Designed miniproteins, single chains, continued (3). Designs and how they scored, part 16

Each design is a single chain, and the fold is of that chain. pLDDT is the mean over its residues in the fold that is shown.

## One batch from the design tools (miniprotein)

Design m8527
Fold by ESMFold2-Fast:
Structure m8527 (fold): chain A 80 residues (1-80)
Amino acid sequence: SELEKRKIIYENAKLAFESTKNLAERYFDKETVEEIKKLIDEALQRLDEALKNNMPVEEIKQLTLEAAKKIDEIFKKAKE
């Protein structure tokens, strides 16, 4: 149950971040896209390590939220 919850969060994060990469590539300059990709890759690496170390679901959720917040900030700056 807990392992399945962690896997679902990870898979959903992967799909969401992939969609974010695709969106960024369509609408932003190369430098902004590279910054977003770097943050996503770092976030996915942290999530993978969290799964490997059997971290609590709430901590995995927090890692995902922090990554999403940073990406949102870049999107807002790039749109200005």
Scores: mean pLDDT 80

Design m8528
Fold by ESMFold2-Fast:
Structure m8528 (fold): chain A 88 residues (1-88)
Amino acid sequence: SIKEKINEIFDEAYKKLVEKGKETGTITLSEFSDILFELIGKHVTDPEERLEVMKAATDILNELAKKYPDGTITVEEAKEIIEKQKKK
């Protein structure tokens, strides 16, 4: 299902965030955005499914941008937002 595909993309994105933030425990929202959209482009081939996954990614990024206006987040904060989105 599309929800399973969204959850798979977010889980893979989180793994890449952990690796990126390994030394500092932080990442930029720009880096998170790049990871999400790269994974969507790589793994979602159906145009209608891609639009739905992109909308879910944009919702997460907008929530993070509102909470962290300096554009820097911790890996832990990114995990919490992703897990919250997966429960919707």
Scores: mean pLDDT 77

Design m8529
Fold by ESMFold2-Fast:
Structure m8529 (fold): chain A 64 residues (1-64)
Amino acid sequence: SAELEAARAHIRGLVAQIDTQADRATLLAQLAEQVEQAAATVFPELGAVADELRARRDALLAAA
């Protein structure tokens, strides 16, 4: 749907902004939780996006 595509685009924009922050791992974890809540209540398809954000956070922590 147009609403789901808009939600995905918005999340991608937030990730791009977070990538410039020193505390990006923490911010990605918080965003993943918000996306997971959206998946539970509005767009179940966003569950995969939340999982990707958590994996990205874990990779950043492991690479330190």
Scores: mean pLDDT 80

Design m8530
Fold by ESMFold2-Fast:
Structure m8530 (fold): chain A 100 residues (1-100)
Amino acid sequence: SVEDLFNELMAVLQQILALLEQYMPVYAERIQKLLQQAKDSWAKKDWESLKRILEDIAGLLHEAVLILEQEHPGSPEVEELKALVTQFLDLAAKLFKLLE
């Protein structure tokens, strides 16, 4: 269901946050705030705001990956973050398609 897809997206984002809290706390705090805004927009069925918030999260995640890859190239933590970000982007794209 669309709700299951949103819940899976939120779960992946929580895994990303757990990783970022250790290495990039400022990015983790910004994404945590956006995650709460995404949940609020979902509850209100505000799909336009939800899409914008998820795009903002994607931008921050892309920036975080670039920074960590530069500072710790080839580390298992960076590879795990890249895998989780790929999952997030795939789930967000599927959600956007359903919310047309």
Scores: mean pLDDT 89

Design m8531
Fold by ESMFold2-Fast:
Structure m8531 (fold): chain A 79 residues (1-79)
Amino acid sequence: GAEELQIAKNELLQRAKENGGTITLNEVNLTLEDLVKKGLISGKTATEITLMLQPFALQNGGTISVEEVEDVLDRLLKK
């Protein structure tokens, strides 16, 4: 739901900012797995976010920017 997407957005943006403005697909997966383990998001939500971010990682040589994370999560939040 919207609450899960907002939690995931906040955590991914924080990680990207701490890493100089980008996050790797591996760091996305580890962050989302931690949120699922804590019961903060569902495995379905984690999978949807990963699938939406994967094309950007492939395009950018393994990294996803803060802006790309924001755009993807905001798109998911509008559904």
Scores: mean pLDDT 84

Design m8532
Fold by ESMFold2-Fast:
Structure m8532 (fold): chain A 87 residues (1-87)
Amino acid sequence: SELDKFVEEELKKLEEKAREWLKSQGFSEEEIEKILKEVREKVLAWYEENREKLEAMVKAGKYEEIRNLLDGQVAWEVAKLAEKKKA
């Protein structure tokens, strides 16, 4: 679907941004891959839970709002896992 392609493309961009941030925080390549895998699983679960709402937003042309929701969700999940790993 159009939404599935959009979400996948945005997630790839957000994962690359998160990878650079995690690297700057001193995480190893192995730790970064584990964090990003868990982030992806959590964000995709959130996406499936909210799929009907996001499909309605696509029909309304609200791609910037979807992008902002994805950015916020990825940032939140990355921050939670990074803080847990530093403890």
Scores: mean pLDDT 85

Design m8533
Fold by ESMFold2-Fast:
Formats: structure tokens, C-alpha cells, sequence
Structure m8533 (fold): chain A 82 residues (1-82)
């Protein structure tokens, strides 16, 4: 599952978006899905409002991060995560 998550993070154009997605992935892989979702939503909103992400980059961050969190949830439900 980590290889798929790394590929998803690498698909993000913005280095800032990659950093946010990586942080969210760490929380999601630890089972803290609520914190992962919170960090993505707050960071995307802040970076968009501050002009550091375009609307397209912010939307991509939200989509990719949702996929990462879903993969982590599925892996945990299947007993594939510690």
C-alpha cells in the first residue's frame, strides 16, 4: 500500500501539496483518519487563500489525499496495517 500512496503523492504538481499529502498519509497509516482529513482540509484552504496553491492544485490535493486516506482505511480494515 505504501508504494501506491507514494505514487499518488508524486502525482501532485506542487511541492507544498506533496508535503501536505505526505503528512496526511502518515496520520492515515497510523489510523488517525480524522486528523489526516483535518490537515488536508485546513492546509488546502490556507494555501489556496494565501495564493500558494492555484484552485486546480488545491482541488487535486483534496482528491489525491482522499484516495490516500481511503487506501489506508481499506488496508487497516483488511488487517494489512500494523
Amino acid sequence: VRERIEALIASLESPLAQEVARRAAEYALAGDFERAEQIVEESAAYLLASGRLTPEQAEELLRVSREIIELAREAQAAGLLP
Scores: mean pLDDT 82

Design m8534
Fold by ESMFold2-Fast:
Structure m8534 (fold): chain A 100 residues (1-100)
Amino acid sequence: MMEEIFKTVLGALELMKTMTAEEVELLRKILEEEGITSEKALEALTEFVEKKAKELGTTVEELAADTPEVREAAEKVAEELERIGKENKEEVEAKLKEYK
């Protein structure tokens, strides 16, 4: 499911903040072997942002414009992305340990 791909991608991005360049390349290869390509990751992220923008009464284009009126909405989207990443970081790390 796209939701599982999305959670795995955000968890991996959170892990990458504490990793060396070599560890990041290894994680990318593992994700590709699991079928999580850059294209699928981008599609999952786009779908999530579009859904959240709609829930907040705005559009992705308006969020990108960085006006004062949409700044609060943009911050809420960013905070939600970080929260999901942190919640799924340990699960991604556990999977990485299985691959060595």
Scores: mean pLDDT 73

Design m8535
Fold by ESMFold2-Fast:
Structure m8535 (fold): chain A 124 residues (1-124)
Amino acid sequence: NLEEELEKEIEKLKKYLSPEIVSEYEEAAKEAIKALKENASEEELKEIIKKLQSLEEKIPQTPLLLYLNAKLYERLEKYREALLLYRQLVAVYPDSEFAPEAEERIDELEKKVSGPLPKTITEI
């Protein structure tokens, strides 16, 4: 349950980050979760990704943040970017609740992607 994993991360982040930053992340993550459950437009997905990317400058990397970004890029058919994010999730957070699904997505997306992966995720 994505909402339960978000609640767990918010509880941890409240110990280290200002209430304003935590609220901004919670709002953006909820928007991403909703978009992934609904048939969101390409424009909405791009706006959510930009919002999450701006938050990466303010918060530490989390398994949920990597998972949400990977799923959003995958919905945009940006398979190279999605593959990079899923690989980062498995490499950094192998014991996370998202790691098993990320490994399945890596196997599938590697069959669709050829050529070099980007070193970093650039702006959309």
Scores: mean pLDDT 83

Design m8536
Fold by ESMFold2-Fast:
Structure m8536 (fold): chain A 72 residues (1-72)
Amino acid sequence: SPMEEVDELMKKLQDPNASVEEIEEIVREMERILREMKRNNAPKETILQFDQQLGLARMLLHVKKKEEEKLK
């Protein structure tokens, strides 16, 4: 289900060893789920909460990319 998929993605996002590429894949998958939720007329509250989580994932990706750039 979309909820189980979200829980799996959030667990992966919380892994401190996740690579930039892995977090980018998580963000892409979260964007896909958000589009699916909107298509299926999910409750507005659910969509808003998920959109906020996606925003946090994007911020985390930005931080991780900056950390990786320092290693190059």
Scores: mean pLDDT 79

Design m8537
Fold by ESMFold2-Fast:
Structure m8537 (fold): chain A 72 residues (1-72)
Amino acid sequence: EPSEEEKREEMRRRLRAEAEALLASDDPYRRRVGELYLRALEAEEAGTLDAFTDEVEATRRAEVEAIEEHLA
């Protein structure tokens, strides 16, 4: 079974790769999301994750609401 530490490191690698892919996007919105994800990862390493996760969560919430409005 992968340990909690191993799971966290794998997730960090995945999130970093996703964030870098977003930053390489032509879409300024995706680039902004990528920046927030990288900052969140850096904050987790520094132990200040709570402050940055608020911004990331707010961005995701806005996306979900926009999608819901488009559905109907």
Scores: mean pLDDT 70

Design m8538
Fold by ESMFold2-Fast:
Structure m8538 (fold): chain A 90 residues (1-90)
Amino acid sequence: SPAEEEARRALEATRRDSRELLEYIRKLKEEGKLSEQVKEDIKEGLKRLEGEVEKLEEKYGSDPSAQEVLEETRELVEELKEEVEELLEE
């Protein structure tokens, strides 16, 4: 279904973007470049990503074909938030 395809594209994009973000943060941390401004920019990026997932859940959350994929996307975002918080708190 179009809903399932859009949800699957969102999941794939979220997985890719999550990996790239974590690698970027780790590199900045190793280079001593995690300024307060960079930390704030990262936190705002996470808020935007969470908002995008919320919009998809509102649009397709009642569609059974998309529900499982959207739940996986939500879990991935929550895991990303936890990993980012751990990296930024050290």
Scores: mean pLDDT 82

Design m8539
Fold by ESMFold2-Fast:
Structure m8539 (fold): chain A 77 residues (1-77)
Amino acid sequence: SATRVASARLTAAALERELARDPDDAELWGQLGDAYYFAEDYARAAEAYERALELDPDNVQTRRALERAKALAAEQA
């Protein structure tokens, strides 16, 4: 729904501000990826998940989220 997408965009903006202060938080990067994903901005979701995975390379959930976001971003290109 439009409301859910709008809410996800507001969540992404808040997380971007938190990450500007603490860029080395893998969990926050993962949450930012989720927020972009639910905002249907799959390219930015993939970028955020890649950053989360750089900080926590063994996180299987983040790797799977990245694969999904990359596939959906390719469909939008």
Scores: mean pLDDT 87

Design m8540
Fold by ESMFold2-Fast:
Structure m8540 (fold): chain A 93 residues (1-93)
Amino acid sequence: HKAVKVSSPLQLSQVLTILDEFEIKKVGATLNGEVPSKVEELPENSIILNFVNLNEEEYQVYRMLLRAGGFELVPAVPDEIIPLEEVKEVLKK
């Protein structure tokens, strides 16, 4: 439910430095809205860092740290509404 958007490899590097400095470990990256584990390679396009599993304490601290660095940690769009038919197909698996 929380994400930060970065538009360049430099901005990604800056955010990753903040994450490493404060040992924030639960973050995933997406490229072009896809959800691959792609943090090991620098994408050439905009990156979205997802923080869906942050505790409230981690969320507040992390948001403050990112904001001090010039980045905004915002609520992710709550639940892309997947058609019920697709959900039923997954459940029938």
Scores: mean pLDDT 57

Design m8541
Fold by ESMFold2-Fast:
Parts: sequence; structure tokens; C-alpha cells
Structure m8541 (fold): chain A 88 residues (1-88)
Amino acid sequence: MKNGVGVHSAGDVFTLTSITVDDSAPYIVTARGLTEDGEPFTVGIATNSREEAEEAIKILQNTHKVKDLVDKFREKGFDVTVTQTAPL
């Protein structure tokens, strides 16, 4: 993944709308939220255990900036996908 100018900056704050977790392996954590600009985003994290899924949820709940969210997931070695501009 390449981070370009025009995506969420290091200072961008987000509001979390929902978190869901699939109970089947791989444990997929899906979070939806809105940026300060009101842009919707979705974060999908594939985890290999319930313990990893719980860590992902904790990061999502305790992180208010998009940059910190991505950095924390990468540090933990999660397979993470952030979708910011998916036309419906």
C-alpha cells in the first residue's frame, strides 16, 4: 500500500461508528468510521486468533488518529486494509 497526499494525514481525527468481528477463522475485524471531514472509511483486519482480534479492537477503540491506527497495526504485524474511497 502506498500512502499518497490527499488521504488521511497524521493529524486526522476519526469517529468510530461500528466494530464487528467474524467468529470464524480468520477472525476478521471490520470497523467503520467517519473522518473530521465526514468521509466514511472502513478498516478490515484479518487476524489468526481471538487474542489478535481483541488487540485489534482495543487499538481501534483507543486510537483517535488514522495515522496512529495504521502504524499500530503494522507494528503488530496485522494484515490491514483501509478503504477510504470506495464508490458505492
Scores: mean pLDDT 65

Design m8542
Fold by ESMFold2-Fast:
Order: structure tokens, then sequence, then C-alpha cells
Structure m8542 (fold): chain A 99 residues (1-99)
């Protein structure tokens, strides 16, 4: 069903957010930048859990802009890939909810 597909996509988005959180906690050496990114990741997770997909997408867009400031290019690309992955899953959920 559409409801079962949405629930699977929510779980996928939350799993991506958890992997992103671990990557940031382990890889981002600047404590201020790390805390700011983790706050955005937690905001994304909370929005998804509350079915606030518009709010989650806004938080992902803020995360993408902040991630572009990461000095390590390999870490930056990895963080951006996770953020874009989360956004793609959210977009798919929103498309399903319009049907």
Amino acid sequence: SMEEEIEKLKKNALALADRLKALVEQGVTDPELRERILELVNRIKEAIENDDFEGAKQAVDELIELAKTLPDPELREAVLAYAEGIKTVIDKIEELKKK
C-alpha cells in the first residue's frame, strides 16, 4: 500500500540521517561546525518523525549550504551525498502523498 511504502521511505530517510550523524561526529573536527550540522541533522530527524516533510526538506537545504563550508573535500562530498539522498527520499514521500 501507499502507507506501507511511505513508512519504508521514512525508515530509509532516518537511517540515512543516522549514518550522516555518525559521519559528522567522527569526521568534523571543528566543534562549532560539528554542533551546527548535528543540530540540523536532529531537526531533519524530528521533522521526518512528525511527518513534517516540508520542514525536513528546509532543514536539509540548510544542511547542504552549511556542508559546502567543510574544508575537507572528501568529507564534504560524503556529507553532501547523504544530505542529497535524504532530500531525494523526502521528495519521493511528498510525491506519493499527493496521489
Scores: mean pLDDT 89

Design m8543
Fold by ESMFold2-Fast:
Structure m8543 (fold): chain A 93 residues (1-93)
Amino acid sequence: VQYDLQKVIEGFKVLSKDERFQKELAKVPQEDKEEAAKLSKEEALQELLKLAEEKNLNVPVLIKNIQMGNVDKALPKIVDLGKKGIALAERLF
């Protein structure tokens, strides 16, 4: 599946301003953040999508909610991806 990377990045910027996301990000180990930081934004999105598929999330619905800046629907799903998912989300903004 191909997604509009720029719309996804803009959606993650909206999510990044939410206090709930920042609280979850504060719990992420520095090692996970450093590994995610080594990736390009394109690579980080691919890894995030792969992780979401492994967690049996509805990836098209998740990406639509992110692109729309729908924090209330997107954030719980990103948190469900765990610490690695939160670190990958940070790399996208």
Scores: mean pLDDT 82

Design m8544
Fold by ESMFold2-Fast:
Structure m8544 (fold): chain A 103 residues (1-103)
Amino acid sequence: MEGMTLKDFFDLVAEALEKAGIPNAKEITDEALKRFIDEILKNDPEFAEKHGLTKENLADAPISVILSSPVAQSALIRTLKEIAEKAGLTPQQLADLVGEALG
């Protein structure tokens, strides 16, 4: 995952869902990404300012930088659970699909 952006990660989740037969995967993941970005900027603004993260550039930021925030880690777990619910999957089923896609 070195060099993987936040957008790359959500695109990988969308691809994993599409392979599992979820036809609205891109819609689910795009909405989840927007909410995740808004949650980080709202709940960890000092972290965002420290790393020069904005609403416009956060999707292009390295996921490793974003996940150095405990707030972002917690938000990602919640976001993945919401993606699973909307896709009709359990959180464990989504975790297995994403884990397979990451190698």
Scores: mean pLDDT 83

Design m8545
Fold by ESMFold2-Fast:
Structure m8545 (fold): chain A 79 residues (1-79)
Amino acid sequence: DVVYPEEEVKKKKRMLALELIILYEKVKETGLVELGEIAEKALEKAKEILKEIPPSEEEKKEARKRAEEVMKKLLEELA
């Protein structure tokens, strides 16, 4: 909590980086490649974050579930 702000920030950064990587890979699978330049730059920055503060296997599983939920909601709203 408040007494460990740096640790909380690192956790949030790596979770967001994982979610972004998973979401962009799923977006590429759907053929939405026109977003590629901005998406590729964000993907590279996310990978750099994960190299600096590597996630646990549990965090990887959580990020995957969250990314899947976000993707489903986006697809539902667009439908």
Scores: mean pLDDT 71

Design m8546
Fold by ESMFold2-Fast:
Structure m8546 (fold): chain A 100 residues (1-100)
Amino acid sequence: MKVFSSEELIKSLDEVYEKHREELLERVREAFLKKYPEVELSDEEVEDILELLLNALKKLISKYKELSLEEIKELIDKYFDEETAEVLKWIVEEAVKEAS
């Protein structure tokens, strides 16, 4: 099992944001609509939510020196609701691909 430094993972999260921005925005919108089906979000509001989620994920990762993909996924499932966790787990899987 490959272990990643928190610094490497955080850098890779920024790369995922740049490369997969449109897909990330769609995933955030879908997750929010699942939780709040009566609320319509503007593209700007979806971007704000994505930035908040990325910052929360970076804060979580920064508490540890090194993490495996499985350990990060377990932490996400522990601290976030199901809909948010699905988005964050996708982000971290893509970040691990960029880091490798």
Scores: mean pLDDT 83

Design m8547
Fold by ESMFold2-Fast:
Structure m8547 (fold): chain A 75 residues (1-75)
Amino acid sequence: MFEDVKIDPKNNTITFTYKSPDGKPLTSIYVMDPATGKPVKVPVTIADGDKVTITLKRNSISVTVNGGAPVTTPL
């Protein structure tokens, strides 16, 4: 479940806080590839209460959790 969703069009980013319905972490997230329209699986661990930032670029998708190191998937 996504809380506090904020879209920043100037930086092409989406931020949200993950709320786990069962207290368990996610081990991956699916992000829509803007070039192909196909969902891309990003292997990242997101725990309850984590703040997530997704950055969409023409050639890549990156996901950061709590300002940590980004997990980047090339497109």
Scores: mean pLDDT 75

Design m8548
Fold by ESMFold2-Fast:
Structure m8548 (fold): chain A 74 residues (1-74)
Amino acid sequence: AAAANNYLKKGNAALALSQLNTAISNFSKAITIAPTSATAAQALNNIAKALSALGQSAAAASYANQAANIIKAA
């Protein structure tokens, strides 16, 4: 859906500006709109990148694994 992809793009822009909490918020909205989509898998991987930048490596690994599970289920 265009709405989910727009939130993914907003999250990517925020991530590029090191606005990590804003990035996570936008990626979470993308996942809510399309939870089992390729867009959701990308958003989950990008949340993992933001969490790694915040020093939350365990949480980052969890989100990356969730993205992998969507890809495996497809």
Scores: mean pLDDT 81

Design m8549
Fold by ESMFold2-Fast:
Structure m8549 (fold): chain A 63 residues (1-63)
Amino acid sequence: SAAEAAAEAARRAGEGYGAQVKKLDPSAKVEVKVEVEGDTVTVTLTAGDKTITDTFDGSDPLA
């Protein structure tokens, strides 16, 4: 489904960002959490003391 594809893309993007954070601070704890609820995809990225949450419509990620 579009939501599953969007969740996978968001997970990969979060992992990439976390890898960059690890290069700058190898001691940083990086955690990526992806939640899908119907057509809504919520991505939470925790890197050290920073938490970033982004929510988007997984049924139309290009809208």
Scores: mean pLDDT 70

Design m8550
Fold by ESMFold2-Fast:
Structure m8550 (fold): chain A 117 residues (1-117)
Amino acid sequence: SEAKKKLLEAEVLLAVAELSLIMAQREEDPEEAVRLLERAAELIEEAKKLVEEAKEQVDPEKYEEIVKKLEEALELAREAAEAARAGDMERARELARRAIEKISEAIKLIEEAIKAL
């Protein structure tokens, strides 16, 4: 199934995004934190595109919930990068933590969607 392949690829990208966000939370150098947070945002956006390409084969309600969680995670990762650029590392870490929560929720929904295919 092409849809199953795209959803599995999205999960891999989201797992790498989570790792980048975890590394950013532990990073003391703001410039390196920005790079990690921007990389996480890029990976979340790529994962969202793969989910969107699988739309026709996913339950509509579950699809909408996954996309919403990924949009929320993307915005949080971008805001975290802006906070890190401003030197507000405490805010960057809190926003990254919240982005991880949204990604974890999205991964769970994607796993459920894959099982239904």
Scores: mean pLDDT 92

Design m8551
Fold by ESMFold2-Fast:
Structure m8551 (fold): chain A 82 residues (1-82)
Amino acid sequence: DDELRNLPREEQLAIIRELQEEALKNLEEYLARFDELVKRQQELDADTSLPPEEKEKLLKELAEEGAVLATQIVLAELYKES
């Protein structure tokens, strides 16, 4: 922390940019996984061929998987902010 504040302004900005790039790459990976789950959920939600009971069961399973992924993202953010 003290080292960062003692660096020249341009070096501080370079470090912040590197941290932002790393955070962006991690977010892109998580978002790609989340997008996959969203596509599956949308496909199931739009599917009228499945019995309502089976559809609800599959949607619930996807929601649980999505909740786990969301928790991982939140924990990663909190760890970074802490």
Scores: mean pLDDT 71

Design m8552
Fold by ESMFold2-Fast:
Structure m8552 (fold): chain A 96 residues (1-96)
Amino acid sequence: AEAQIAAGRAALDAAVSRTNKAIDEMEKLAKEGEEKVGKEIADSFKYSIDNAKKQVDEARKLADEDPSAVPEAIANVQRVTDEVERTIKIGKEIIK
């Protein structure tokens, strides 16, 4: 039904928004890491950021090309968010 597709799309958009906020926090952490620790830790965070952005883009493309794959796209975005949040937690401990 159209209403279920719309609800799934809204849930995906909400999940992507949450992931983007976590990526923004990791970008700030990468800059702080570069200033406090050095280039190598900043490069590691930048790699994680680029990978997370790519996975979110791939999940959005999957949902756009196949509306039946929206639940899979949401699950993929949620996994990326969990990985980003874990990296932020570890990174904060290393930088302090």
Scores: mean pLDDT 83

Design m8553
Fold by ESMFold2-Fast:
Structure m8553 (fold): chain A 84 residues (1-84)
Amino acid sequence: AEKQKELEKKIEELRSRLYELGDRVAKEFNVDREKIYASIDKMIDYIEKNSKNLEELVQKLEEVLEGFERAYDRILARKKAMEA
């Protein structure tokens, strides 16, 4: 009950952060926001279906968020280098 509520809150936070990064990607790279959101939705759905429990779901979402943040930084650095 209590532990489950904490995990659910963390899942909501991680989801919000993924969509926030998606918004930044859409604005920075002039990409359709709906297409980015659809990709994030598909990724979250896949993780939810392939997670054994809420703790594993949280861990997988954190890993995906970290990967997405690293990829975003790498692509931004490349874009800036190409514009320079």
Scores: mean pLDDT 81

Design m8554
Fold by ESMFold2-Fast:
Structure m8554 (fold): chain A 109 residues (1-109)
Amino acid sequence: ALPELEVTLPATNSPLSAEERARAALEEGEALAREAERRGLPELARRFREIGRLAAELLLHDTPENRRLANAALGEARVALALGLEDPEAALRRLEEVVARLREALAAA
């Protein structure tokens, strides 16, 4: 179920800075997007880049809850990439829900 591209952001006791966590989120979003493009799923690639950017922005507002939300969003993105090969429309709908949750979190931050 988990792709080889699994990258998890560190927990609240991590030695990483907010900027380093944000960069990791951007890099994971881009890696997922490139993999989606290689698999012929360009609409998923656009959503993966959007999720990476939103998660990175959320991580710059550095709280334990925002780290948890960003990690959950990236985890759901990894699952959606695997689903996208079987049902790209269902994967896209899941990614749109992830984007909505990240936007709500940013509005509250």
Scores: mean pLDDT 82

Design m8555
Fold by ESMFold2-Fast:
Structure m8555 (fold): chain A 60 residues (1-60)
Amino acid sequence: MNGPELAKKVEEAGALPLLGRLAGKSPGTVRKKLEEAKDIKEAAEKVGIPQSVLEAAALA
């Protein structure tokens, strides 16, 4: 799953505010960092959260 697809899934799941609180970033900043990533591992690194948390958010 690429960054834009991942960002869309997280946004549709309503998880952007939760990830923002966990990472200390705004929902918009989280969305932008997800879109810039090549894969879910890089997305988790750019946002500053564990990959498992990001995977759970995308599947919700």
Scores: mean pLDDT 80

Design m8556
Fold by ESMFold2-Fast:
Structure m8556 (fold): chain A 64 residues (1-64)
Amino acid sequence: SRSPEEVINEIVKEMLDVAKKLKASQKQLDVINKLAEGVSVSDLSPEEQKLYSELLELTYEVLK
């Protein structure tokens, strides 16, 4: 089975691919890049957490 960290890294990669495909805003790309560099969601600003949640929902919709 995969480690939780490996699962999170896969989700972040999928989110980045979806963001690029949908031509997401630079602010959304910056948030995903911070997560890819190891920043946790809880360490994001409230505005960045909202952008993360919005992109996560779009990623789930695309991957359904």
Scores: mean pLDDT 75

Design m8557
Fold by ESMFold2-Fast:
Structure m8557 (fold): chain A 83 residues (1-83)
Amino acid sequence: EIDLSSLVGKKAKVTNLETGEVAEGTVVEADPENNELVIELEDGRRYRVRVLSYELKDGKVILDGVLEDENGEVHLVRIEIEA
């Protein structure tokens, strides 16, 4: 089990699984009750990600989830965070 709150302040690499686009950001908020993280990208945009699954690999936390953008559109993402 991973404590999502322990990820707040850590750098995150976000990959859009539909397009392959990669963005970098920081975990700014965690809501373990709802299995959610908020990622702030380098452009200043914040996105709420619902975590569907996670794995621990080579000192990293790898999260697969759904990201809701400012228009309410949902994107499948993979997030890599240094543990």
Scores: mean pLDDT 81

Design m8558
Fold by ESMFold2-Fast:
Structure m8558 (fold): chain A 77 residues (1-77)
Amino acid sequence: MTEEEELEYLKSKLPEIEEALADPSASADTREALEIALKAIESGDILAAKRELLARVLEKNPDTPEEDRARARAIAE
């Protein structure tokens, strides 16, 4: 997958990120990571978007609810 195709894929996941951010059960750390990922996707910084989703939501944040991890995993894939 090229960077352009990957960015298109991430942009297609923006509604899922927005839904995750609108979820009142989302932790503050998850919300912060999703906000950073959203901004990175909007700026075309694919590497930063993936880093925030993987490092903070999936790998480094044990307080992240499994539902939010599943959403971030789907977006980062």
Scores: mean pLDDT 65

Design m8559
Fold by ESMFold2-Fast:
Structure m8559 (fold): chain A 117 residues (1-117)
Amino acid sequence: MAPRTSSPLVSQALQTEQLRPLSPGEIESIGTSIRAISYVNQGDLDRARALLEEGVARYPDSPVTWSSLGNVLAQQGDLDAAIAYYQKALELAEQQNDKVTAALSQERIARVRAQKA
């Protein structure tokens, strides 16, 4: 509840991060994942999977797309494929210093492995 007053250095670092433009490929990859989540929410896992497989083929370095594909496969009961795709997402997230996607991928791998036991 204290007012957030940034120091000049913190404000500059935050502006640099927030103003960094996303590539057209990053924007399209995020859009593909959002559309796939819409299909998952509708219960259409086959359509979500097909859309994400296209996304991965076009943008193979997107950790979000690999992670989303893993989520769909886990919901379809293909736990081995889900783990493999979460591991790929983790590797890419670590390469891109995306600590949030890396942590989520590690949690998802652990959860799916526990489900298989």
Scores: mean pLDDT 74

